# Designed miniproteins, single chains, continued (5): the designs that were tried, part 75

Each design is a single chain, and the fold is of that chain. pLDDT is the mean over its residues in the fold that is shown.

## One batch from the design tools (miniprotein)

Design m18578
Fold by ESMFold2-Fast:
Structure m18578 (fold): chain A 93 residues (1-93)
Amino acid sequence: LDELIEEVERKLKETQELLKTAKDGIASGLADDTEGNRIVISGLEEAIEILGKVLKLLKEGKDLDKLEEFKEKVKKAMEIAPGKLYEAAKKKL
């Protein structure tokens, strides 16, 4: 459980850093405010929300059965950050 919490925390941190970098890049003019960049930002924000909820459940130890309900959502959230959206964010910033 502690190893899983650490992995989810690491992934959440990575996704938060990518989102901050993407937003800062647009704000500073280093990246263009394009439809592609807006899609990346939306995907990262959704991933952060899902990962944050999972992390809270894991740390509280109260609704572990609820993780089964979020299994697919957690998988998709992790895929959003390291997938094509991650590649696009990394290339722009």
Scores: mean pLDDT 65

Design m18579
Fold by ESMFold2-Fast:
Structure m18579 (fold): chain A 80 residues (1-80)
Amino acid sequence: MSKDEYLENILKKAEEEIRKVVEEGKAAGLSRDQILNRIAAVIKKAIDELEKRGVSQEDIDVFLQKLAEKAKEILDEVLA
């Protein structure tokens, strides 16, 4: 698997996990802050996986920016 394929796969998995966390949190009646804490845990897990693979800090920063944008979109969509 190439670096770019790996980054795309981790990003997609993190996006899916964030959507699940937001949907489950909404269904369980969790506050926005509680849902945000769960999202933060998903993001941390994704970063740890990238660091273990030796992904550069520059690539991690780009990944974080993309994931943060997707997390905001999901949060606004599901909690609307």
Scores: mean pLDDT 83

Design m18580
Fold by ESMFold2-Fast:
Structure m18580 (fold): chain A 89 residues (1-89)
Amino acid sequence: MQALLDHELAVLRRRFADDAEVQAVLDAVEREPDPQLRFRVLMTLSVLLIVEGVANTLITRSGIPQSEADAWVQQQRRRILEAARRELA
């Protein structure tokens, strides 16, 4: 379990290196002393990777316009970050 969590944390740090809001939540996850809460928040943030993959699939396979895919990704990102922040509060 711990090795998987450490791996996901590293992946999220790398993929969202330029996203200050995601980095701030990851900083809070690393400072969280409750390992179960860290796990739940990290799982919530890992959905960002799924959202990116789904958006790419919708563009490439379903022909959805890039602008619509981008709008959906931004909406999901806001919801995911809000959910993660609520778990840590």
Scores: mean pLDDT 82

Design m18581
Fold by ESMFold2-Fast:
Structure m18581 (fold): chain A 70 residues (1-70)
Amino acid sequence: SDELNQLLAELQDLVDRFLAGEISFEEFRRGVEELLRRGKETLDPDSYEQFKSHAEAAVRYMEERLERER
């Protein structure tokens, strides 16, 4: 859906900004939580599960990356 594509684009923007050092991991997490909230309210259940899967994978990848840099 158009709404799913918009949320995925905003998720990618958050990823790009975090990797560029423009936002903290806490700000990244808050941004993802807000996108998940909007997705739950605006998307059908199948589209929401697809978005949630991508969002959770992005958060996990960034957490693992931070742990490996210690």
Scores: mean pLDDT 86

Design m18582
Fold by ESMFold2-Fast:
Structure m18582 (fold): chain A 73 residues (1-73)
Amino acid sequence: MFNETEKSLIEYLKSLGLNPTKEQMEEIIKYADKDGDGYISTDELYELLDEADKDGDGVLSKEEAEEMIKKIT
């Protein structure tokens, strides 16, 4: 159902203490999927994380991840 890149994002969000629903993940994928193939590529994942990383440290905090989810869903 989810590809390896999407599963990596899910596990990363879980490591931050977030537990996104399938519906929330599908909305995030749709938002990040710039080429319309229904999947997140590595490049699209980096673009999503860069957009969510407000302090530019290259690491997404729990607070930044929560705001990203709220903004998209």
Scores: mean pLDDT 74

Design m18583
Fold by ESMFold2-Fast:
Structure m18583 (fold): chain A 86 residues (1-86)
Amino acid sequence: RAELLRALRALGWAAESVAYRIPDVKELAEEASELAYRAVETGGALVEDAIEKGRQLADALEKVGDTESAAVVRKLIDRAEALAAA
């Protein structure tokens, strides 16, 4: 419940930060951020869509060589998945 929504908000903040710092993935990061925030606003609806878009962002970050940002995004996805399954 509240922990899942907090994790989704953290994912949104991380994706927004990536969009600001890493131009190569800006559009994908903005989409991931918006979807995570929408999942929070809808009380956890779209959680699976937010997680999937976050994975796409992490994969794109690895392709551009930002393994540190990719690791942060993956950690937040893993946390959201664990909380959604609980």
Scores: mean pLDDT 83

Design m18584
Fold by ESMFold2-Fast:
Structure m18584 (fold): chain A 80 residues (1-80)
Amino acid sequence: SLDAQMAAATTDDQRTRVAVRLFQLAIDYLQQGNYDMASRLYNQGMRLSRQFTPIPPQIFDLDIDYGIIQLQIGIDRTTR
C-alpha cells in the first residue's frame, strides 16, 4: 500500500542519516590520524549501507571520499 511505502521511506531516511554520520565520523578520525577508529566506523557504516539496494547516493559519495583521503594519506606517508 502507499501508506506502507511511505512508512518504509521514513525508516530508510533514518537509517541513511545514521550511515552518513558513521562515514563522516570515520573521515574525521582518518584525518586526525586515528586509523583504527576510522576503519571500525567505516566498516560499521558499510554494514549498515548493505541493507539498501541501491545504496543511497550520499552514502556512496562518502565511501568514495573516504577512499580518496585514505589514498592521499598513504602517499604522504610513503614520501615523507
Scores: mean pLDDT 72

Design m18585
Fold by ESMFold2-Fast:
Structure m18585 (fold): chain A 85 residues (1-85)
Amino acid sequence: DEIDKLIAEVKERNKKRQEELEKKYPGLIDIEIDNPFWRDILLEAVKKLIELGYKKPIKIKISNREEFLQTLVKLDVEYEKLKKK
């Protein structure tokens, strides 16, 4: 159905983006999440952190919505700290 096609397209885009990030920043990013839409949001937030010069390994494991929201808050805090440098 249309929803299944959209999910497949998002998964393919996420896979390509992860491969590109792994080539540019090998070993820096490790994201474990089943929801492809949340993965898309996390990949964008992580990319922004790295673009600001964040050099620490980024390891994220999300099993539910609460962990997803908590992780977004943590990434935002790191982003704001890095912007002040």
Scores: mean pLDDT 81

Design m18586
Fold by ESMFold2-Fast:
Structure m18586 (fold): chain A 63 residues (1-63)
Amino acid sequence: GPADEALRAAAEQAGAWLAALRAQYGDSVRYQARQVSPDRIEITVTADGVTYTAVATPEGVTV
């Protein structure tokens, strides 16, 4: 349904953002992701020794 499509879009945004981080920071990138609503994924990521919390939605990723 629409919620499944929104979650897929959010996951694709999260994946693209994490791929870009891995391209920049390499194998130091570590993350945990959890669904917090039907169209939102919260990501806790560690890159280059710094930890960030980001939110992925169908529209993009916000840090």
Scores: mean pLDDT 84

Design m18587
Fold by ESMFold2-Fast:
Order: sequence, then C-alpha cells, then structure tokens
Structure m18587 (fold): chain A 94 residues (1-94)
Amino acid sequence: MDLETQTAGLVLGMYYHILGEEEKAKEYFKKGGFSEEEIKEILDLLRSGGRLESEIPKDLLEKLEAMGKEFEKIAKEFNYDTEKILEYYKKILE
C-alpha cells in the first residue's frame, strides 16, 4: 500500500476518533492498511499524549513518522484548510 493511502487512513481515523466516532475511525484505519494490532497501538499512543512512544515497535514508529511528513506536505499545500485536507484524503480512500 502506498504512503499516501496509509496517511489518508491515519488522518481520517484520527479525525473520527477525536469526534468520538470510534467505529468509523477503525474503518478508516483499516482502509489505510493498518492491522488491528497497529490500530490499538496508535489509539493507545493518542490517549497517552505520546507517553507510550518509546513502547511502539520501531517499524510502526518509522511508518508513522513517514506519514507525518507526508501529511505536513499536503497540509501545507492546502494552507492547513481542514475541510480541503479531509476531502483530499477521502478521495484517496473512497
């Protein structure tokens, strides 16, 4: 799965998690190619405010760092317009 598709799943999954729509969040993480184990680790990291970062497997951490860089590139291109960024990622996954 390409990095852009994985980043789309991460961004939309996190967005719906923040809104409290947990089932929709999990659906988007799965569309981004995350395993159930990876989804649990990401959600635990988000709930801990990053305190569990050192406990995340190195491969997953490197993958998340790469997605963070890809997100920053896209966010900058859309001037951090949340609606446009979300529409862009939805087109990748839908």
Scores: mean pLDDT 78

Design m18588
Fold by ESMFold2-Fast:
Structure m18588 (fold): chain A 77 residues (1-77)
Amino acid sequence: KKEDLIKAADIVSQALADAGRVEEARELNRKVRQLLSEGKYDEAIKLVEEGLQRARELGAPDDLIKEAENYIKKAKE
């Protein structure tokens, strides 16, 4: 579901911003929404997954990582 992927992107973007990567967060959010508007759903999912891995490497809390993973899983359905 597109809404689930948008939720995942918002969570990941906030985690990146909280880690001090504000420009990475803005770029991720904008690119995901652009890909969704172009119907490039699989590319949008991959971008969010890459952002989530980046957030995890930057020390994002496990509960936030799990919430984002759950939304990505719902987006793939």
Scores: mean pLDDT 85

Design m18589
Fold by ESMFold2-Fast:
Structure m18589 (fold): chain A 71 residues (1-71)
Amino acid sequence: SKEEAIKEAVEAAKKADPHAAASAAGNGSRSYGGEAPQGGDEENVRKAAESADEKGAEYIAKAVKAAAQGT
């Protein structure tokens, strides 16, 4: 669900570098009709995921989770 995707994105943002999280969330939100995040912190990632559709929120969760795991 969109709510679960938002939750996963926020949890991943806590572990990711803020710059990497902002980039990942920005790519997802731009592709799926959401607003670009102003940062990679929990609140900005949550807002980006909420502004996107369900597929966008899922993409943002996946991308931010990958950013958190990628180093």
Scores: mean pLDDT 74

Design m18590
Fold by ESMFold2-Fast:
Structure m18590 (fold): chain A 78 residues (1-78)
Amino acid sequence: MSPEEAVKEGIREIEEGADVEEVLEKVAATDPVAKEAYEAAKTLAEKIIVVSEALSEKVPQELAVEFYKAASKALEEK
């Protein structure tokens, strides 16, 4: 799965109520930089930020922003 396809699927899964950390791990695994950033971050909020930033270099910026918004909103609703 390409990083762009994984981000699109991740946004859909988060909007449907999937676990944010599980989706982040799966999306991060599609890109070496995103995976390294995910593993280095300690909090879920930090993981959302660093994975979204890493993906912004590989996918359209608008898609990376939508992913960040979906994940952050889901985290705040817990």
Scores: mean pLDDT 81

Design m18591
Fold by ESMFold2-Fast:
Structure m18591 (fold): chain A 79 residues (1-79)
Amino acid sequence: MSIPEFIRERLTEAETLLSLSTEELKALLDDPDPRVRLTAIVALMLRGDKSMLPAIEKALDDPDPRVREAARFALEFFG
């Protein structure tokens, strides 16, 4: 599976978010900035914890199409 460019562009920022707790990362999924929400999804994906799947599934209904695509990719990556 190849990582989409828009996800790859967020990897460095997502890696800095790995210092945050799981609950802090979930809170970022509700951030008003779609770039922050997308980066949080990438960080949750990098953490590799399947218990995060319900939080990522909620992002499938995000108003931003890039955030929805990131959520779809993350769910496929874990499946």
Scores: mean pLDDT 77

Design m18592
Fold by ESMFold2-Fast:
Structure m18592 (fold): chain A 67 residues (1-67)
Amino acid sequence: SLRARLEEYERGLELTEGAIRAAVAAGADVAELEAQIDAYLALYGDEAAAERLRAALESEEVVPVAT
């Protein structure tokens, strides 16, 4: 069922958002996470999903680069 696949996809996306937020909070490399989101967009072409994942990165606003 397309509906079941969409529900599974949405659940996976919600889990991925949570994992990204947790990784950023734990001090993960934001540039690496952003590269993974770009790769996701390239594979699936789902710009809305990629935007949601990028918003998850921005929610923690961890800036490890000191000038």
Scores: mean pLDDT 69

Design m18593
Fold by ESMFold2-Fast:
Order: C-alpha cells, then sequence, then structure tokens
Structure m18593 (fold): chain A 65 residues (1-65)
C-alpha cells in the first residue's frame, strides 16, 4: 500500500511534467520528498502529504510563470 501510494503520486508528477506545470528540477525534488514520506508514513498519509506538496509546487510554478 505504501509503495502503491508512492507510485500513484509519481504518475501524477509525470503527467504534470508533461503538461508543463512543473519544471524538471521541481519534479526531482518532489521525487526525493516522496521517497522520504514512504519510509516514515502510512499509505493514506503519503497520499495526503504528497498531494499537498505537489499542489503547492504547481501553484508556486504558476505564480512564477
Amino acid sequence: SNEQAKENLLVSLELLYRQGKLSPETVAKLREELEKLQKELSADEILGKGSILINKAVQEERARG
């Protein structure tokens, strides 16, 4: 379940990258954060915290562009 939660978020990152909503550098940093979350948290917590991090990054990239 923890692995599946991480995989679902990684798919979301790939789609956002392909849509031009996230830079490659931001994607790399978010991948590292998701790896950290997988080691410490439950599947539901990974999805919750990971989604917040991804959404915040998209909003910040949009504000800069």
Scores: mean pLDDT 81

Design m18594
Fold by ESMFold2-Fast:
Structure m18594 (fold): chain A 65 residues (1-65)
Amino acid sequence: MELEKIAKKIIELMKKLGSSPPSLEEVLKVIKDKELLKALIEHLKEFPETKEIAELLEEGLKLIE
């Protein structure tokens, strides 16, 4: 499933950034919440280190629209 692949990539990027990785279920819940996902994408775009995560979340948004 494409959403699961995106969620796994986000988890791996968060691990590389030294963040505590969320569970797969938590990432999928955020991706499926269209309002939360849009707000998170805009917030993450403000920071260079999270831009790649924002791009993956935008791909997830396209799959749920």
Scores: mean pLDDT 73

Design m18595
Fold by ESMFold2-Fast:
Structure m18595 (fold): chain A 80 residues (1-80)
Amino acid sequence: MKEGQENLDKYIEDLARRVGELIREGKVEEATKLLLEELKKNTKDQFEGIGESIVEILGKEDEEVARLAERAIKEALEKY
């Protein structure tokens, strides 16, 4: 319903799906690399908001996957 949310919603949903799939397959390092590439395309502030939304989306289905995603996001931010 919010105008600005449609562009971000599709992007965040796609990114959350990709990150979640990598984590479920045990490819946490690949998830971190993917997040690093997305960080390079966005501002750090914008990416922090995106990361929070990813953790929320994944946490609704699996808290463990969400915690691993949060850790991967933090590691990507530290390496940036």
Scores: mean pLDDT 77

Design m18596
Fold by ESMFold2-Fast:
Structure m18596 (fold): chain A 56 residues (1-56)
Amino acid sequence: KDKIYEVLEKNGGYLSAEQILELREQGVISTELAAKMLDIALEEGGVSKEQLEELL
């Protein structure tokens, strides 16, 4: 959880599709969570903190 928020903060409050894939590969997030986040990132250009908290 903390690593997700660190990446979010480091990137100005959003997670890109590339960062979501890296978090999945590092085992920080599940494949299911990554798929939901990627859907949002591809539609909106990134996942915000508010959107992330709704998924968790």
Scores: mean pLDDT 79

Design m18597
Fold by ESMFold2-Fast:
Structure m18597 (fold): chain A 119 residues (1-119)
Amino acid sequence: VDKKIEEARKKLLEIIERSRTLAVRAAQDATQRSEAIAEIERLGREAVKIMIELGSFMNLSDIEEFKLREWVHSSYQSFISELETTPADQLASRADYLQAILREVEDQLFERIRKEAKK
């Protein structure tokens, strides 16, 4: 079980890091923003699938799994909304904020997984 949790965690970390890289590219070149948003949306859907796997490995209740999936989904939707609505001239100044949303998801999620793995 622990090995499966660590593998799912590693996949989720890779997805989060890729999303950050795409956000930085969108901030540096507004012509790439549409392509970056489409890929971040795809990565967000993949993150939700990994949360379903984690719920199974951790024997989470349907309610706990739903709350975790919704939190990841809402965080990605917030991130995408910032990319879609931020004017091109402001994207560079918003890059840190966009990255901070994903870092919060990463930190909170792995802190929760770490605590549950000890029980």
Scores: mean pLDDT 72

Design m18598
Fold by ESMFold2-Fast:
Structure m18598 (fold): chain A 59 residues (1-59)
Amino acid sequence: KELEELRKKVSELEKKARENRDDPIAAFKYRAEAYSLIEPTLAEFYRRAIEGYEQLLKQ
């Protein structure tokens, strides 16, 4: 019932990730959000990776 809408959301997020290929952090954020809709474990991994990378860039 919601599967079709989830697929469209994932497709839109994947498109935004491609449009932001010059910004790897933004691209990873869109991918993490897309995966959170389908596979929360993988999405959690990407979110942690983004947080770690952003913390490194703060310095």
Scores: mean pLDDT 70

Design m18599
Fold by ESMFold2-Fast:
Structure m18599 (fold): chain A 83 residues (1-83)
Amino acid sequence: MEEVLEAGERGDLADVEPLVKLLKSEDEELRRAAAEALARMIKFGSEEVREAAVKALVELLKEVGEEERKKIEELINEALDKL
């Protein structure tokens, strides 16, 4: 059980940056999957994973244009509402 918990926490933290990058993908299905994975991390992850996911999303939203920001916000909000 300790192995599984530790692996889950470290895996989720390591996945934050790759998932945030996938939100910039040209593939709509990949963007949606990344948004759902990040939403799960925000809602069900450990405190550290949740903070990392939120911080990475906020930083991404500051770097992207207005249209791209709206699309990312919509995907994340839809994913959070589904959970």
Scores: mean pLDDT 73

Design m18600
Fold by ESMFold2-Fast:
Structure m18600 (fold): chain A 98 residues (1-98)
Amino acid sequence: SVEEARKLAEETRKILEEIKKLIKENEDLIEPRTLSIYMAQVTVLQSEVDFALMLIDKYEKGEVSESGFENAMASLRTALEQAKELKKELEELIKKKE
């Protein structure tokens, strides 16, 4: 459903904000190049979520097919799982450097 899609996007965005906060709070513990790689991945995931939400909005307007909606939903589910894994990897990296 469109409501489910918006909830998936909101949850993903919340995790991405948590990752950004972890990066900022741990700038002194982790090499700048490594932090830049994590920030780049956050940016890619944010762009993917934004694109999927654009497709969901167009679907509500009758401008996108049902298969296009299903692809957007799959993209949002993938982005959520990738955001969760990215946060876990960053937390484990921080723990090893402390």
Scores: mean pLDDT 87

Design m18601
Fold by ESMFold2-Fast:
Structure m18601 (fold): chain A 91 residues (1-91)
Amino acid sequence: MEEGKKRLMEEFNSLTPEEQEIALEVVKMLQEILKKYDPNNPYSSVEIKSMEEAIETYIKMGEYLQTQPELAAKIMEEFKKRAEEYVKKLE
């Protein structure tokens, strides 16, 4: 967990400012989708004030979803649809 967090932080810190903004939008999008399918989850209400906080929230949501494969499948399907729409706007 701690090693995985450090590696992910280093990876995100190596991104360009534009890619870092996209990463923040991705984490916020996952929070919105998770809230839609599981409104009682503790992670969707986390206010992301920094890249470090975004990475921490992303890791915690990932760990949470690993315990709920059916919920994870629904979230990943909607995330894929929203990500495809987002990419089309960037083209």
Scores: mean pLDDT 76

Design m18602
Fold by ESMFold2-Fast:
Structure m18602 (fold): chain A 100 residues (1-100)
Amino acid sequence: MMSPEEQALLDEFEAELAALEAEFRARLDKATSVEQARAILAEFEARLRELRDRAMARAKELGASQELIERMEQLSARVLFAALGAVMRRFGVSAEELLA
């Protein structure tokens, strides 16, 4: 079982990821071209990396369990894949076109 401090960090991280994803989706809904969507996705990926890196640094300071680290990495990956899927659905583009 994770410590109360680890659970609080995970809950905060999940809330920050949800806020970032909501902002991304709102911006994507206003995008009028694939090029604009790519720019929005690139900014989202950069912000996701910064958020993950900050959360991982905090986890290390707490002496966090591998369970917490793995869960945070899984959440980050899931949010990224959801963002990629949203762009693909919105503009009918392939993953190869977005990752190029």
Scores: mean pLDDT 84

Design m18603
Fold by ESMFold2-Fast:
Structure m18603 (fold): chain A 86 residues (1-86)
Amino acid sequence: MSKEELIEKANEYFLEAKRILDEGGSPEEARKLAVKGLELYKEAFGDSAFRAFLTYFENLIGEKIDPENPSERFIRLLATLLERAR
């Protein structure tokens, strides 16, 4: 995949994860999709830029982000920002 294709696919996963949460679906299913999105962001941006991305959101939400187990708060915030950027 190109960098742009990786980012677009990651954004799809984050938006779907938020949709599941908004509809009262499985938080575990939403979290698994968010993990896939974060893996694609890491591949697209590289380790240093990915760490900077996580640190930025950690400062916004006031919690540490585990990219293997992201919180619902992080998922909702990220997806909301992506929706507003359209």
Scores: mean pLDDT 85

Design m18604
Fold by ESMFold2-Fast:
Structure m18604 (fold): chain A 71 residues (1-71)
Amino acid sequence: MSTEELVAIKEFEELLKDLFEGEKRREIARKLAKLVMEGKTGIEALEELIKESEGEEKEKLEKALEKMKEA
């Protein structure tokens, strides 16, 4: 895990802190950071996870995308 990937994970954990708890927040933040390390923007990474998500998780990721666009 690179320093850049660790920074991305922390930034996504901060974005997700009000939407996801504990281990689930870390899991989603790691997935988003991996997509960013593969060349996606933060917005594109969230959009990719939203496409693969269903129900409550999808709704929470859509709220995270809105927060990112407002920042």
Scores: mean pLDDT 80

Design m18605
Fold by ESMFold2-Fast:
Structure m18605 (fold): chain A 78 residues (1-78)
Amino acid sequence: QMTVGQFLQQLSEETGVPVSKIRDFLIKMGLPANTQDSDLYGPATELAVKNFQRLFGLNVDGIAGPVTKAALVKLLKP
């Protein structure tokens, strides 16, 4: 089972966006600010990803696939 910390680290490594920037953005997308890195990737994290996908007109599957990662790079990388 993937933790929130593992998810954020993997996403950071694949996008080049710092973990802190991704976390702050997902909090804006509805992730509770008190979410711990040791927490399992669950409904709250999935909902934040789905909110991002919906905002950018992507397929709403709650999975940070290649299209979702590309959109994240365009948004958060200068």
Scores: mean pLDDT 79

Design m18606
Fold by ESMFold2-Fast:
Structure m18606 (fold): chain A 117 residues (1-117)
Amino acid sequence: MIDEELKKDIAEVLEALANGDPRALFNAVKRLAENYSLEDIEKAFDEIVKKAEEKYSPELTKALRDLLEAVLQLYRDIKSGKYSDVYLEFRAAVLARLAKNDPLLQEAAKKGVEILK
């Protein structure tokens, strides 16, 4: 069962992706990196994907999994402390743009938010 605070913070990440908002995405993933362990994030993402597999098409579920994997990579890079904020903000902007320009990824992000509510 996903913690209610973690659930809210992950919803903010997915909402930022659905909206194609790079600054909101960077700030939301940074909050995940500051407040939660890798193990907690991985378990929460696995639960979201499992719920998507039960409710949505395989194509939409794969798109959501791919988005969450990209978010997890950004989380790991922020958590590592090895990269500048400018570089990480650039990476968040690229991910937000990819999600906004792909209707399937945008829909997957929206459906991920619905699973968390």
Scores: mean pLDDT 87

Design m18607
Fold by ESMFold2-Fast:
Structure m18607 (fold): chain A 90 residues (1-90)
Amino acid sequence: MAEEAKEEAYEGAKTAAEGAKNGDASKETGGVISAIGSAVHGGLQGEEAAKAAAEGAKKAAEEAKKSGDKKGAEAAELAAKGAENAYKGF
């Protein structure tokens, strides 16, 4: 369902931001991969789910940017860009 893909991508991008903020490269990379994976897996079910995942990741990136954490914002933006590129492939 599109809403689930959106939530999964949001949590993935948020995890990437938290990993970057805390210097946890494994958590940062895992979060990015999770957000992109949510868009790819969503797209296999329909373009709308992939689009929702991209929107979820973008929301997390905007929240990270508002927090003032530059490293977290960069990681979340990378996750959002990856999810959007995955969506555009469908």
Scores: mean pLDDT 80

Design m18608
Fold by ESMFold2-Fast:
Structure m18608 (fold): chain A 61 residues (1-61)
Amino acid sequence: SAGDAALEAGLEAAADGARTLAAAIGGYMKQSVGDEEGAREAAEAAGVSEEEMLRLGRQLN
């Protein structure tokens, strides 16, 4: 339905934010064990800089 489509658009935005936070946490953990490649990949997937990703991960811990 049209109403459901509008609601789904809002939920997609919320899901995108949640995915960004999850990527930040994952990237932070990967960096902590020396997985620079994995950390960079996580930052790219989240659409943020590697430094910002690590900052967010640290802030949440």
Scores: mean pLDDT 71

Design m18609
Fold by ESMFold2-Fast:
Structure m18609 (fold): chain A 82 residues (1-82)
Amino acid sequence: MEELAERLSEKYGIPLEEARRGLEATKKALTEAYKKIGVPEEEAEKKALELVEKAVEAELTGDEKLEKEVNEEIEKLAEKLK
C-alpha cells in the first residue's frame, strides 16, 4: 500500500497523503462490499487489498492482463450485490 501510494503520488503529482487516503478509502469500500456478499471479514480485507494492489499496478504499468482480472473481479462483486 505505501509503495503504491508513493508511485501514484510521483506519477500524477498528487500529495502522498491524498494518495494514501484514496487507497485506504477504496480498500475499506471493497472490504464492506465483500462482507455484504457473505465473505468473512479477514478474507474480505485480503481480497480488497489484492484488488486494490492489482488495480493500481494495472494503472501504473498499462498491463492489459491485470486490467482484465480487476474488471472481472469487480463485475463478479457487482453481480453478487444485486
Scores: mean pLDDT 81

Design m18610
Fold by ESMFold2-Fast:
Structure m18610 (fold): chain A 89 residues (1-89)
Amino acid sequence: MKVEVTIVRRDGSIERVELEAEDVEETLRKLGVPPPAIGAAVGELLTGEKGTFAVDDSGRVTREESVEAGIERARAARSRHMAVVVKVH
């Protein structure tokens, strides 16, 4: 299953990768995403639901209208934390 992962860091920088769902856990770990966020993202992917969702560094999952909406919300929040936005194809 193909997924697009966008990492929004607290400085506003964006990192985007496209990968298979099976590779998400290892890729997020290598990119320095906190364990609660990794666990939440993998758990959401296991539901099989298509579309876009965001995960904050505490592991809170929010369904998003689009990747762009998730990025905009993360930037606007002036968060000290990172956010991970995932689109499932």
Scores: mean pLDDT 78

Design m18611
Fold by ESMFold2-Fast:
Structure m18611 (fold): chain A 70 residues (1-70)
Amino acid sequence: SAAQSLVARLEDLAKQYPQLKELLQKAADAIRRRDYSEAAEYLRKAAEASKDPVLKQELLLLADWAERQA
């Protein structure tokens, strides 16, 4: 499913960016609970904390997707 693919992607990103791990894990946990509004909030916080413009854009697009699921 799209939700399972997103959770897997967030887990991979948490391994690559340990400084964002807590926010990405909270977003993944929110998706598992189907709390897409909370997931979008954590994804936006992770994007704000990101120094990589490509990662920031990816996280903002994922936050937008999550918000549309709510």
Scores: mean pLDDT 87

Design m18612
Fold by ESMFold2-Fast:
Structure m18612 (fold): chain A 83 residues (1-83)
Amino acid sequence: LEEVVERAVKALRDLGEKYPEAKEIFDGAAEEIRRLAQKGDVGGIEDVMNAAIEAIKTAVSPEFAEEAGKLLRDIVEEIRKAK
C-alpha cells in the first residue's frame, strides 16, 4: 500500500507540474492522500479526489476536470487494489 500511495502522490505532483493552473489542487490532494493512507482511510482518499475534481472544474475548466477526473479515478482504484 505505502509504495502505491507514494506512486499516486508522485503522479499527482507530476500532474501539477504539467498543469500549473491546477498545481495547488494536485499538491493539496497528494498531501491529504498520504495523510489518509497513514490512517487506512481509503474512503477518505476517494472524497479527496472527488473534491479535487470539483475544484478543477470550478478553477480551471469542466473539460480539464473530466480528463483529470479519469486520471484521479485510476489513482483511487490502484490504491484500493493495494489494500
Scores: mean pLDDT 75

